# Designed miniproteins, single chains, continued (3), part 39

Each design is a single chain, and the fold is of that chain. pLDDT is the mean over its residues in the fold that is shown.

## One batch from the design tools (miniprotein)

Design m9411
Fold by ESMFold2-Fast:
Structure m9411 (fold): chain A 69 residues (1-69)
Amino acid sequence: SSQIEELRKQLENIEKAIEEAEKNKDRVTLLNALKEAQEVLKQAKELGDEELTKRAEELVRRAEELISK
């Protein structure tokens, strides 16, 4: 499904954004990445894709942990 491939690409971009934001201590980028990860999580759940749902949940958790620092 093209929709699943688009969500995978979005998750890859979000993961890279989180990594760069962690290195740069960029709170604004972390907050934006969290919002994007939450949107992907919602879409993954609507599609019933367990792999995408799990990956999105991991990125949400990672962004939230970094924001709390």
Scores: mean pLDDT 87

Design m9412
Fold by ESMFold2-Fast:
Structure m9412 (fold): chain A 60 residues (1-60)
Amino acid sequence: MAEEIRELIKKALEAEKAGDVEKAHELHGKLQELMDTEEAIRAAAEAAAELLGVPVPEEL
């Protein structure tokens, strides 16, 4: 699950950089469907922080 969330975030960021708003929106929708648990939300936050190079709050 965490790996799938990480992959979706990565693809969504790539689509946003390419200006593919439709694809980015679709991938974001899939990500939101998977973020129904605290574990999924935390995994997504960690993946986004790693890809963007920002620190992750421990409270998440």
Scores: mean pLDDT 69

Design m9413
Fold by ESMFold2-Fast:
Structure m9413 (fold): chain A 74 residues (1-74)
Amino acid sequence: KEEAIKKALEAADVAPPEARRYAMRGIHYLNEGKYDEAIEAFKKAAEIARQHGNERSAKLFDEAIKLAEEEKKK
């Protein structure tokens, strides 16, 4: 879980404010063990980041999504 939170925080730090809001919600969901809700929040954050041309932030959110999906399998 720590790896997914770390990537989400890295993404949020360089993200547009709108994407950062979704990232914060996703991190809260991860802390609560709500992986599906966290993944959906990070997908929205990645989409907003891409709409703003921030591909670096979007890729970090994609990594956070992958890590959250791996955690869900455990």
Scores: mean pLDDT 82

Design m9414
Fold by ESMFold2-Fast:
Structure m9414 (fold): chain A 97 residues (1-97)
Amino acid sequence: MTAEELLKKGKEYLKKGDYEKAVEYYEEAIRKAEAAGDDVLAARARFNLAIAYSKLGKYEEALRYAREALDLARRAGDAVLEVGAASVLTATESKLK
């Protein structure tokens, strides 16, 4: 599977509420995107992984991936993903209080 196909599968499982499966697919999508030098896809996969970890109540992991997604989105110039990642970061930080 390509990184984009893995990202799509992760999103399908996220929508179904199978957050553990979504995490597996997003982690593989990150590995393949990084191997290909695709910063936009790597940022998108990390953003969705942060959402999946947040749904699992794993807020420290969600926070880490949201920060990584934000940094990658900024480097890639993806303003929509940057805003999305910043929103997930803020929401996740509120759960750790």
Scores: mean pLDDT 85

Design m9415
Fold by ESMFold2-Fast:
Structure m9415 (fold): chain A 60 residues (1-60)
Amino acid sequence: GSVDLADFASAEELVAHFRAELEKDPNNPLAHAGLGVAYRLLGRDEEAERHFQRAIELYQ
């Protein structure tokens, strides 16, 4: 059975949205943080951590 199907749809939408933001501004720390959240929701913890680390780096 499906578990949290709506969360999967929301995470995919978040990935698309924040990737578009990064195309406009590749140094946007909020867009990297958003991708981290989206990847975590998808269970992609490695990708999530990379984007969170990039967001922290950009706040410097």
Scores: mean pLDDT 75

Design m9416
Fold by ESMFold2-Fast:
Structure m9416 (fold): chain A 68 residues (1-68)
Amino acid sequence: SPIEEEFRRELERADTLPPAEARRRLDALSGRLADLAVENRDDSEVIETIARVSLELSRRLAEVEAQL
């Protein structure tokens, strides 16, 4: 999925950033996922992809915020 591939690359990039910069990046990604969920609410395959990416994003946000 283009969405899954894009967000995977973005999450990998966030891993290379200092915690404060990573948190800002991940917050922006969370916003983009929310927008995509609204835009694709009738597409179950896209929503399932967003759900998986959102879970990974939430884990990384929690890890980064623990370092702040």
Scores: mean pLDDT 83

Design m9417
Fold by ESMFold2-Fast:
Structure m9417 (fold): chain A 73 residues (1-73)
Amino acid sequence: MAEENFKKGLEALKAGDYDKALEYFEKTVKIAPESRLAMEALNLMARIYFQQGKIEEAQKYLDQSVELSKKLL
């Protein structure tokens, strides 16, 4: 389920395993693309890319999260 993948993503992020965190957050978005969990997963992916200095990738995922939030609100 999307919730299980999101939880595993958070656990990986807490452990500093950014590659694993991105994998689980991407799965969350694929399972439930129009959900609050997908919006949060996209936001967290953007934060990971920003911390890695990948500013363009971070902005892309942040924009996707913002657009989804407008649709859900």
Scores: mean pLDDT 84

Design m9418
Fold by ESMFold2-Fast:
Structure m9418 (fold): chain A 89 residues (1-89)
Amino acid sequence: SEIEELYKKILEELRKAEEAIERGDEEGALEHIERVKELIKKLEELLEKLTDPEEKLEAEIYLGLIYIQLGVLKLLAEKAGMDRVAEAL
């Protein structure tokens, strides 16, 4: 589904941000976080257009999971001393 494809793309960009943090690439991490935010906006815009309650619930669950993963990424950035990355999350 379009919702699932957006979710998968967001997860891939989150993984790339985590890998950038791990290697000390603060600029790379910020670029991937910006991409995550763009994809989240697309998912939120799609959610607003959905009329099926089941599809809305699926999209809301994916958004909830994404925000949990953003929280984990913020903790990783804080532990790495990347204040700019942590503030972007």
Scores: mean pLDDT 88

Design m9419
Fold by ESMFold2-Fast:
Structure m9419 (fold): chain A 62 residues (1-62)
Amino acid sequence: SELEKERERLKRLAEKDIERGKKTEMSVSPEAEKRILEGVAESLPLMIEGIEKAIERSKERK
């Protein structure tokens, strides 16, 4: 459940960051946007797992 909450947060942050990027670049194609979102969605579980393990490793090191 905590992992699911973090996944949702990262997804929202990624969406917000993409929106800010579009405002700055003014020329991101809809096709590229869809591919980026799909790639991010597929990568999120792996990224979250990596972050979780890094946090645990940091705690073990004190």
Scores: mean pLDDT 66

Design m9420
Fold by ESMFold2-Fast:
Structure m9420 (fold): chain A 55 residues (1-55)
Amino acid sequence: GRVPVEEAAELAAKGLVEKYGVDEEEARKASLQGARRSGGDGSGAAAGAIYTLGL
């Protein structure tokens, strides 16, 4: 099922820090923006963050 936007963003941010070594604060902000745009989808949060961070 869908998770809350904040939880989806936190999970995406952790993955981005682990895989790409981005700053935790920047990953969290970008993941929150991505999650809000995708309506709380964790994959959308990650994709939005990757796009926003230029990865």
Scores: mean pLDDT 69

Design m9422
Fold by ESMFold2-Fast:
Structure m9422 (fold): chain A 66 residues (1-66)
Amino acid sequence: MSPFQQALEDLLRNGLVPESELSEEERALAREIVAKYGSGDVSALSEAIADLPRRVQRYVAQLWLG
């Protein structure tokens, strides 16, 4: 399963990530990733988030859906 698909499933199971669980830098990075890769290939999104903490991966999925 791709990192992005796993992040989507985690979001659906556990709900939205509270912004209080993320640093300002993590939130900024997640927004930047969605802006850069969110309209493109899901594989590129998965590669961009693969080495990030799971909370940040889930937040990227949250921003992509919203």
Scores: mean pLDDT 81

Design m9423
Fold by ESMFold2-Fast:
Structure m9423 (fold): chain A 79 residues (1-79)
Amino acid sequence: SKAVELVKEAIDALKKGDAEKAIELLEEAEKLLPEESDEDRKKVAEGAEILAILAKKAGFEEVAEKAEEVAKKAEELIK
């Protein structure tokens, strides 16, 4: 899934300290959510929740907020 791949890339960007890239990748993943399967939406939600925790620990509040938003939207689209 492209959205799942983008969330993994966002986690890697955060680990490198690239907050702007992490947010950009999360926004692209969010746009793809309506096109994903329910299983892939669950994986996006889980990955985004992990990213939010890591971002809070690292002090990247804006990344954490965006990750929480993406996780919530992914969960809301699961049928």
Scores: mean pLDDT 85

Design m9424
Fold by ESMFold2-Fast:
Structure m9424 (fold): chain A 98 residues (1-98)
Amino acid sequence: ADELYKEGLKLYLQGKYEEAAELFKESLKIKPTAEGYLNLGDALYHLGKYEEAVEYYKKAVELGSGTLKKRSYFNLALALSALGKIDEAEEYLNKSLK
């Protein structure tokens, strides 16, 4: 799980978002993690798959805590804003700041 996640992160940093998303999905099938869901959401966001990114950011929020949960709220707000869901985006943005 960690090795698949780390390889996915390397691909993500290279801008290979589709390949990164595939490895994050494989890692998450073995062990669901907040970090894995957040990075999968980020890869999908870069691919313009905003509805899918929202789904995985919500899972990252559910499993995450502290700074990771705040980051997941912030990225969820950005994806909702990209979908034109401004009121929902504002609610999650406010949660990211607390």
Scores: mean pLDDT 88

Design m9425
Fold by ESMFold2-Fast:
Structure m9425 (fold): chain A 62 residues (1-62)
Amino acid sequence: SMALTEQARKLMEEAGRAAREGDYETAIELLEKAIELAQQAGDSTLAALARREKERVEELKK
């Protein structure tokens, strides 16, 4: 489960980078994957953080 948690964190970092570059579609896709991996890992806190970040990016997309 640690490997899944680490992979989810890495995807969130990549999503943050994509969002800063204005690539909201890629950011959303990466965050969706991060949510899936966090859920598989049983990390409800990380899953909630990824969902909140996804909602933020979706609002920026317009």
Scores: mean pLDDT 87

Design m9426
Fold by ESMFold2-Fast:
Structure m9426 (fold): chain A 75 residues (1-75)
Amino acid sequence: MKIGTDAIYKVMKDEGLRLGLSEEEAEKIAKETAKRVQEVAERNQDKSLEEIGEALTEVMLRARKEMLEKAEEEK
């Protein structure tokens, strides 16, 4: 399964910057999140779309929570 990891990376980096993270911190989280999304998609190729969606949602929610907590600490 091909997933637009470049799109995930860009969206996550932009979100981190919007939340007040430095470019370096936003890039680090964005790269890690894009990599995890790709790994989860590859690992779950034989799973239903619902199971894949649930696993991807967990990865994205965790990444956003980490960005929010880090942005709040930088205030």
Scores: mean pLDDT 75

Design m9427
Fold by ESMFold2-Fast:
Structure m9427 (fold): chain A 90 residues (1-90)
Amino acid sequence: MDKVNDLQKRMVDISKKFKKDYPSSYSSMRRAMAQTVQDKGIGKISKDPSNPSHIMVTFDKKKIDSLSDSQIDQIIQDIIDAGQKAAKDT
């Protein structure tokens, strides 16, 4: 599996778990996770003009492909930590 496809699958699984475990905080968690992706330089945030609360993330395949598996694991952990912190702050 491509590194990008693996990362996307892991992010989908994390998002599903967070939505189930923290339904009231999920919007804030999703924003924090998306911001972390952008801050790490592995993706870009875009807004849906029809729904300002809906945040989309496009992953940068070239940047992700340049990362080691350990760097990807650290980034995923940072994204999880950011989401969990947002849940506690809400």
Scores: mean pLDDT 78

Design m9428
Fold by ESMFold2-Fast:
Structure m9428 (fold): chain A 73 residues (1-73)
Amino acid sequence: FEASAAAGAAASAALLEANRALEEGDVQTARKHAEEAARHLRALSGRSGERLGEEFLADVDARAAEIEAQRQA
């Protein structure tokens, strides 16, 4: 549980940083942090973590696409 807690905290921190980067419009930095979070989640719980990471990464990609669309409009 202690190792799981540390991995969970690392994933949460990466998610937070990805969110901040999206708010700042830095799509590449946001994706980098999202990928870090996905890796931590996969290391934490294998396939279950992989699914959670995939869902989050898709969410970040959707938000990134919206930001890019707004910039190009």
Scores: mean pLDDT 72

Design m9429
Fold by ESMFold2-Fast:
Structure m9429 (fold): chain A 59 residues (1-59)
Amino acid sequence: SAEEEAVRLLMERLGMSEENARKLLEIIREDPLLGKGLLVRNGGLSEEEAQRIVELALA
């Protein structure tokens, strides 16, 4: 599913646990603009990678 792919990408790219990845996914769903900013600014992901994760979170 899109949700499982988003969780997997968060775990692989940010080195976080599944529990923390699912918590971050909930934050992204509640505020996608904030979530994208967190992925880029704090996570060090590119704009393209962050946008992909946000799109998967909202699917």
Scores: mean pLDDT 87

Design m9430
Fold by ESMFold2-Fast:
Structure m9430 (fold): chain A 102 residues (1-102)
Amino acid sequence: VSEEQVREFARYLVPKVVEALREAEELRRTEGEEAAQAYLDREIVRVAKEGIDYGVNELGLSEEDASLIAASVIAAALELGPDAPEEELVEAAVERYRRERA
């Protein structure tokens, strides 16, 4: 897997993860913590599956590599939060994936 492929995957997935986090934060404010957490748990699974399908079908990655990149994007977004710049989230995901593969 090239670094360019990891960045392309991250750029695809980051906006989807950020949207899920922003929606969860709005639900936390309007409906409370339990509703927000239930939404986030369901939506992160859906977004991860969508990312894996993209990595395998569009980028020609193995399911293992696509899963690791998707997990790295999700972890970076959870750590830095949805207000972090998109390119910062992308680079954090790339660094996390490379660390896990090293």
Scores: mean pLDDT 87

Design m9431
Fold by ESMFold2-Fast:
Structure m9431 (fold): chain A 59 residues (1-59)
Amino acid sequence: GELYRAREDFKAQRPDELSFEKGDVLEVLERVDPTTVLARSLKTGKEGLVPLTALEPIP
C-alpha cells in the first residue's frame, strides 16, 4: 500500500482503531470511507483504523 507519516499522536478509542505517535510510518492497506483508512504500523506491525487527517503521504 501507500506509505504515510503520522502528523500527530493518536490514541485508539475503539478496539478496531490503531494507536500511533507523531512521525510513525504507516502503510495504508484499504480506504474504508472518505475520512478513515485501514493501516499497518511499520513500527509495531499492528493493523487498525486510522483517521486520514492524522496522516500525510510520503512521496
Scores: mean pLDDT 84

Design m9432
Fold by ESMFold2-Fast:
Structure m9432 (fold): chain A 56 residues (1-56)
Amino acid sequence: GLEEELEELEELLERLENGADPKKIREELGLPDMSDEELRSYLEGLIEGLRKKLES
């Protein structure tokens, strides 16, 4: 559900903050090639969007 998706995205963001390889995270999500900054912003945006939906 949305809560599970939120937890998965938060885990991916935490992995990035802890020095995980951004390429592996992009591959797990099926994302095109992008910068580390773009990937972080993308994940933060998804997390915020899911939190908003769960609050509704």
Scores: mean pLDDT 79

Design m9433
Fold by ESMFold2-Fast:
Structure m9433 (fold): chain A 101 residues (1-101)
Amino acid sequence: GSAGTLVAFFDTPEEEARLDALLPAWVAAGQEVYAVRFLKDENGNITAIEVRRVAPDGRVETKTINVSKEEAEKIRAELEALMDDPSATVEELKAFVDSLA
């Protein structure tokens, strides 16, 4: 069967440390992991997005996407809509994240 895909957020050092602790188990299970961090200003506006893709073999690729204020507000609205939709799939979230690269 095909390996599953997981999405994890790592906006804080504690979340990043938790991600690092969980990665060996996910890699052993053959999981592809997308780790996403939203860089925000003091007003909570997204200014950049960092995406780490962990392949099933444990290889890590990191991309940082700088966004304008207008693009950041649009991206935030689209993400809030996806996260508020209980029918939203990991594949839809992956497609959205991949579209930013």
Scores: mean pLDDT 67

Design m9434
Fold by ESMFold2-Fast:
Structure m9434 (fold): chain A 74 residues (1-74)
Amino acid sequence: HMEDYLIKVRAADQAAADAARAFLESHPLVEKVVQDGTDVYAKVRGTREEIDALAAELAALPGVTSVTVRKVPK
């Protein structure tokens, strides 16, 4: 079942944040990306399994310090 999620990515530096934003902008599940310094926020739509896989890919990026996923309430 498809749900809306908010993903927050925290990066150690600007280069890591820019890389995370570019990755999210290229991902088919991502509807919107907003960057605030070294923090990147994405609104995504997909199954829990797809979103968990995306979060794991983000967490594996060099310089990413945390990835937080929150389900958007209905």
Scores: mean pLDDT 84

Design m9435
Fold by ESMFold2-Fast:
Structure m9435 (fold): chain A 58 residues (1-58)
Amino acid sequence: MEEAEAKIEELEARIAALRAELAALPEPDPALQRELLEAEIELGVLLLEMAVKKVFPD
């Protein structure tokens, strides 16, 4: 399941980049905050899927 691990790494990198952009702004950007939230949700879903596959391998 190397594809899931690669996707997690990509999402973590994107989350870090979005957080850095938000921290650099003088005022919060709602669009960037939404992108960050969406990326965090996607990461959470992938982590849950990996946990399920460990317990119930397909």
Scores: mean pLDDT 78

Design m9436
Fold by ESMFold2-Fast:
Order: C-alpha cells, then structure tokens, then sequence
Structure m9436 (fold): chain A 65 residues (1-65)
C-alpha cells in the first residue's frame, strides 16, 4: 500500500496538473493558487526540490496575472 508521504505527493501532483490546465487556458491567478497548494503539499511530504519548483511556478504565474 502507498505511504502517507506518497499520498501527499500524489495530491501535490494533482494540484500541479490543475495549475498546468488553468495556465494553458490563461487563468494565471488560479494557476498560481494551484501551484502554491502543490508547493505546500510537497513541503509537507519532505520533497523540498519539487516544493521549490512548484513555488517558482506559483510566483511566475502570479506575476502574469
């Protein structure tokens, strides 16, 4: 069975996917919010590298909004 960490990472992956879809539709503010949520979840899972990547995406798309 998957660990709690793996479930948290899977939830973060879902938020990244939603952010990507929203960004592709020009919904940059909503995309930034999804990436921010993903970054929080990756950080909780201890995946600091993916958390930093998601945070950078959140900042990038927030600046475009």
Amino acid sequence: MVSEKEITEAMADIYVGLGNILASKGKYEEAAEMYRRAAELYEEAGDLERAAEARALAEEYAAKA
Scores: mean pLDDT 84

Design m9437
Fold by ESMFold2-Fast:
Structure m9437 (fold): chain A 85 residues (1-85)
Amino acid sequence: MKLLSPGEGLEILHEAIKRGGIKEEEIDKAGAGAASIAIDLSKETGAKAEEILERIAKEMVKSGLSEKDAEEIKKKALEIIKKEG
């Protein structure tokens, strides 16, 4: 899987939150976006990308995404982080 730009992944997540759900075909792209954001923030802050991803998943749920959708996105993002790390 290729990492997406933070902006592209964030756009997909924002639209999913607005409609209260994510399409199955968008989960891989949303996961790649979340992974890219977590990796970039990890480089800036020194925190573990996996720890940042946990916070991103909690914010997705807080913002209106279902726990199931947030967990699927987190799972895909974690797979990417492990391959890139």
Scores: mean pLDDT 72

Design m9438
Fold by ESMFold2-Fast:
Formats: sequence, C-alpha cells, structure tokens
Structure m9438 (fold): chain A 60 residues (1-60)
Amino acid sequence: MEKLREELRRIFDEIAKENDTLDKAVLMIEAAVLLSMPDEEITEEDVERLRKRYEEIKKK
C-alpha cells in the first residue's frame, strides 16, 4: 500500500537526522531494503518493527 511506503520514507528521513552511529546505519539499511520492495510486499508489521527500533535508539 502507498501509505506504508510513505510512512517508511518518513521514518527513514527521521533516522537520517540522528547522530552517525552503528544503530542508525543498521536501521537505514533495513528501511532502504523495505523501500526497495514492491508495495504489496511491505506489511504494517515491518513498518511497526522499524518504528519501534528507531524509538529505542532515539531514547538514547
């Protein structure tokens, strides 16, 4: 769904604003992999998982 791709793009942009850490690099790679998939392959669970991991890093 287009909505999931748009949300992934926003999360990717937010991650890119963080300090350059290994955790940031890993999340950016995961987001890029998901963005390379067809819209039908992107699930809400994938987006939710990425968001939660980003929130954990942001807490630090």
Scores: mean pLDDT 75

Design m9439
Fold by ESMFold2-Fast:
Structure m9439 (fold): chain A 58 residues (1-58)
Amino acid sequence: SKEAERYLEEGRRVLEESLRKGRELLEKGDIKGAVEVEAEGGVETMLYTSKALALLSE
């Protein structure tokens, strides 16, 4: 499904953004902030993947 592909692409972008922000926080010495940003990005990516899987089941 094209809609599933869109959700997977959005999840990828969220992951890339969270990794970039996490790196910036690590460079500033904010280890806790970096971990929190990565965890939040992981959850959002999982939600987009779940939406894509739901569409692929139709």
Scores: mean pLDDT 83

Design m9440
Fold by ESMFold2-Fast:
Structure m9440 (fold): chain A 63 residues (1-63)
Amino acid sequence: TKEERDRRADAIRRRLLAQGLSAEEAGRRAAEELGIPENPVALEIGRKLAEIGDEIDARLAAL
């Protein structure tokens, strides 16, 4: 799942940062390890879907 991959990416980044890599290098290596090519269109769609989800969650919390 996307959540599982995001969790793995965070774990890899934190491990690499602990080894002395820069945040930028750790991010690149985590993405490479997951083998997911960066697609600007897919990233933009994902970002907009996350915004919609946040809005729905905020409205539900206000009920």
Scores: mean pLDDT 66

Design m9441
Fold by ESMFold2-Fast:
Structure m9441 (fold): chain A 87 residues (1-87)
Amino acid sequence: SLLEEAERLAAEADELAAKAKEAAEKGDYEKAIKLLEEAKRKGVEGLRLLAEAYEKQGNLELAKLAREQAKKVEEYFKKVIEAIKAK
């Protein structure tokens, strides 16, 4: 289901973000950036699928919030990646 796919993508994004943090703490900024780019793609896609699932359930308010959260997550990851690139 879309909800199960969204949950899987969210879990994968969280795991990748945790690995990116570990890589950055060890000074491996190239690895951290690659992991953060993948986490961003999976996290944003998960929220988009979550929004689609809510729309199919008729919950337009939750669908809108999920799409707004997807934009915020994308912007947050872009800023973190830019900050690491500046090191």
Scores: mean pLDDT 89

Design m9442
Fold by ESMFold2-Fast:
Structure m9442 (fold): chain A 89 residues (1-89)
Amino acid sequence: MEELLVEAIKLAFERDDSPEAVRQAIADVLFLIGLEYEAEILGDSDLLKRVREIAEEFVQALKEGDEERYQAVRDEMAALSREIAARLR
């Protein structure tokens, strides 16, 4: 995960020179780190796998410069966050 997220930050700086877009990508990376930490606390290997799959899709969207795919990944991150929050109750 760590190596993948470092690559995502690097790609954000290389592909989009908009300060807003770069800051958004950094925020999304930090959000993914939080989701991985929460999944680890829950001890749920399926959740950990899902977080890592989302992180891989995030990197791929940045590599391709696909804004639609990037937005889809962000929506999936938000959905997973809600699912994890429900399990932490």
Scores: mean pLDDT 76

Design m9443
Fold by ESMFold2-Fast:
Structure m9443 (fold): chain A 62 residues (1-62)
Amino acid sequence: SLSPRERRILAAAAELFKKYGLLNTSIRDIAEAAGVSQATVYSHFSSKVSLAAALLAAQTEA
């Protein structure tokens, strides 16, 4: 299961991707919105692509 910090990072990424799109959202923007450092984001997700993949994997399409 995801840690509370990972959930916060994913929630911040989802909101920013929804509002500005993937291309116009940086790891810095996600870190700031989540209230963590960029290093903390990178400790959980290796890239912005990994974040996007984690968000897609969290979607339940039955």
Scores: mean pLDDT 79

Design m9444
Fold by ESMFold2-Fast:
Structure m9444 (fold): chain A 59 residues (1-59)
Amino acid sequence: MAAEMARELGAEAAAELAERAVREGDIHLSQMAGAYVAAVSGDSEAGREVGLAAIEEAE
């Protein structure tokens, strides 16, 4: 329960970081958001997709 809630809160923070990276056009923030999603979800592919999508939108 507590771990599940922490994981959901982490996902929300990662999503906000990704949105911010797109808005600011910051590739480094995009990569950080992707890495954070991967760490929180335990899914490196999901994290990579989030990071790449943010980079593509920023460019």
Scores: mean pLDDT 58

Design m9445
Fold by ESMFold2-Fast:
Structure m9445 (fold): chain A 58 residues (1-58)
Amino acid sequence: SAAERAQREANARAAREAMLAAGAPESDAKKTYEEALAAPTVEESQRAGVRGLIRAGA
């Protein structure tokens, strides 16, 4: 949903900002941001399950 995506984006931005504030390299902060944004929502996980494509879930 839009709210779920907005929350994911907010969490991704917060994680990136926290890493930069801690002195992490921009490359590490960018990777963390991209990975957080790429994390599937519940809806996306359900769709992937229907396709039988979820394998190494966290």
Scores: mean pLDDT 66

Design m9446
Fold by ESMFold2-Fast:
Structure m9446 (fold): chain A 88 residues (1-88)
Amino acid sequence: KASEELLKIADELPEDNTAARETVRQLAKRVDELIEVIKKEGIDSPEAQRLEAQIVGLILRVLSEGGAEYAQKVLRVVNKAIEEAKKK
């Protein structure tokens, strides 16, 4: 489950980086919402596009708050989850 992988990444972040940890937790919620929307309405639906824009914004926030390594880790999880949702 993508949200479980993202929450593990949040726990890997330094304990004093509360901002990045919270951003990754928000990202986990939005990714679960996006996967459900893709399965029900398709990747090209207006709601899927809206959630994708929000997710991109959150990944950029992880880059700003947590650095490139954590941004790359969350991007990898998100991309994998979207590809898996599209294939079935």
Scores: mean pLDDT 84

Design m9447
Fold by ESMFold2-Fast:
Structure m9447 (fold): chain A 83 residues (1-83)
Amino acid sequence: SMEELAKKAAELAKEAAENEEKILEEARKELEGRLSPEEVERLLEAAREAIRLFKEAAKAYEEGDYEKALELAKKALAILDAA
């Protein structure tokens, strides 16, 4: 159900938030040499924004706002997909 999906989204969001620096560093290393420095920084900025939204999603879930948690997680994924 919606609550179960929100819980899974929040669990993934917490993992992403806790590993923010590692995720960004791994992304930088993967993109270096494949994209221009400007493109790398643009994508890393998108990743930071997505992680920020995941943090907010996890907080919303803890507050019992399952709908908001899912909406924030979807926005984070949309940013990553658009990047």
Scores: mean pLDDT 77

Design m9448
Fold by ESMFold2-Fast:
Order: C-alpha cells, then structure tokens, then sequence
Structure m9448 (fold): chain A 70 residues (1-70)
C-alpha cells in the first residue's frame, strides 16, 4: 500500500517538474493543475485507483503539450 502511494507521489512530482518547463495557456495550466490536485486528493483519501486515473490524465495532457512544442 505505502509503496503504491510512494510511486504515485513520485509520478506527481515528475509531472509537476515537466509542467514547469511548458509554455502553456492559462486554461491548459488550470486543467493540468486540476488533474494533479485531484490525484493528490485521492491519495489523501486512500483512493489509489482514482489517484492513478488522475495521474494518467495529467500525464497524457503533458505528453500532448510537449509534442505540440517539439
């Protein structure tokens, strides 16, 4: 259980670091932060399944934004 939480937290930290490098719109930034905040909230509630889904949503969004900037 704790190992899964640590993994998800590590992914959130990585996504936040990647997000800081992006030149994105206020709307895109708000959506990305929304996914990350939902993931953190789910972790605090012990809902690891929801936390994973929110992390995956944020990751997909970052991947798409990075592809647009390449």
Amino acid sequence: MEEEKERIMAEIRELLKRGKQLDITPEESARLIGYILRAIGALLDGNLEQARKDVEAAKKMIDELEKRQA
Scores: mean pLDDT 80

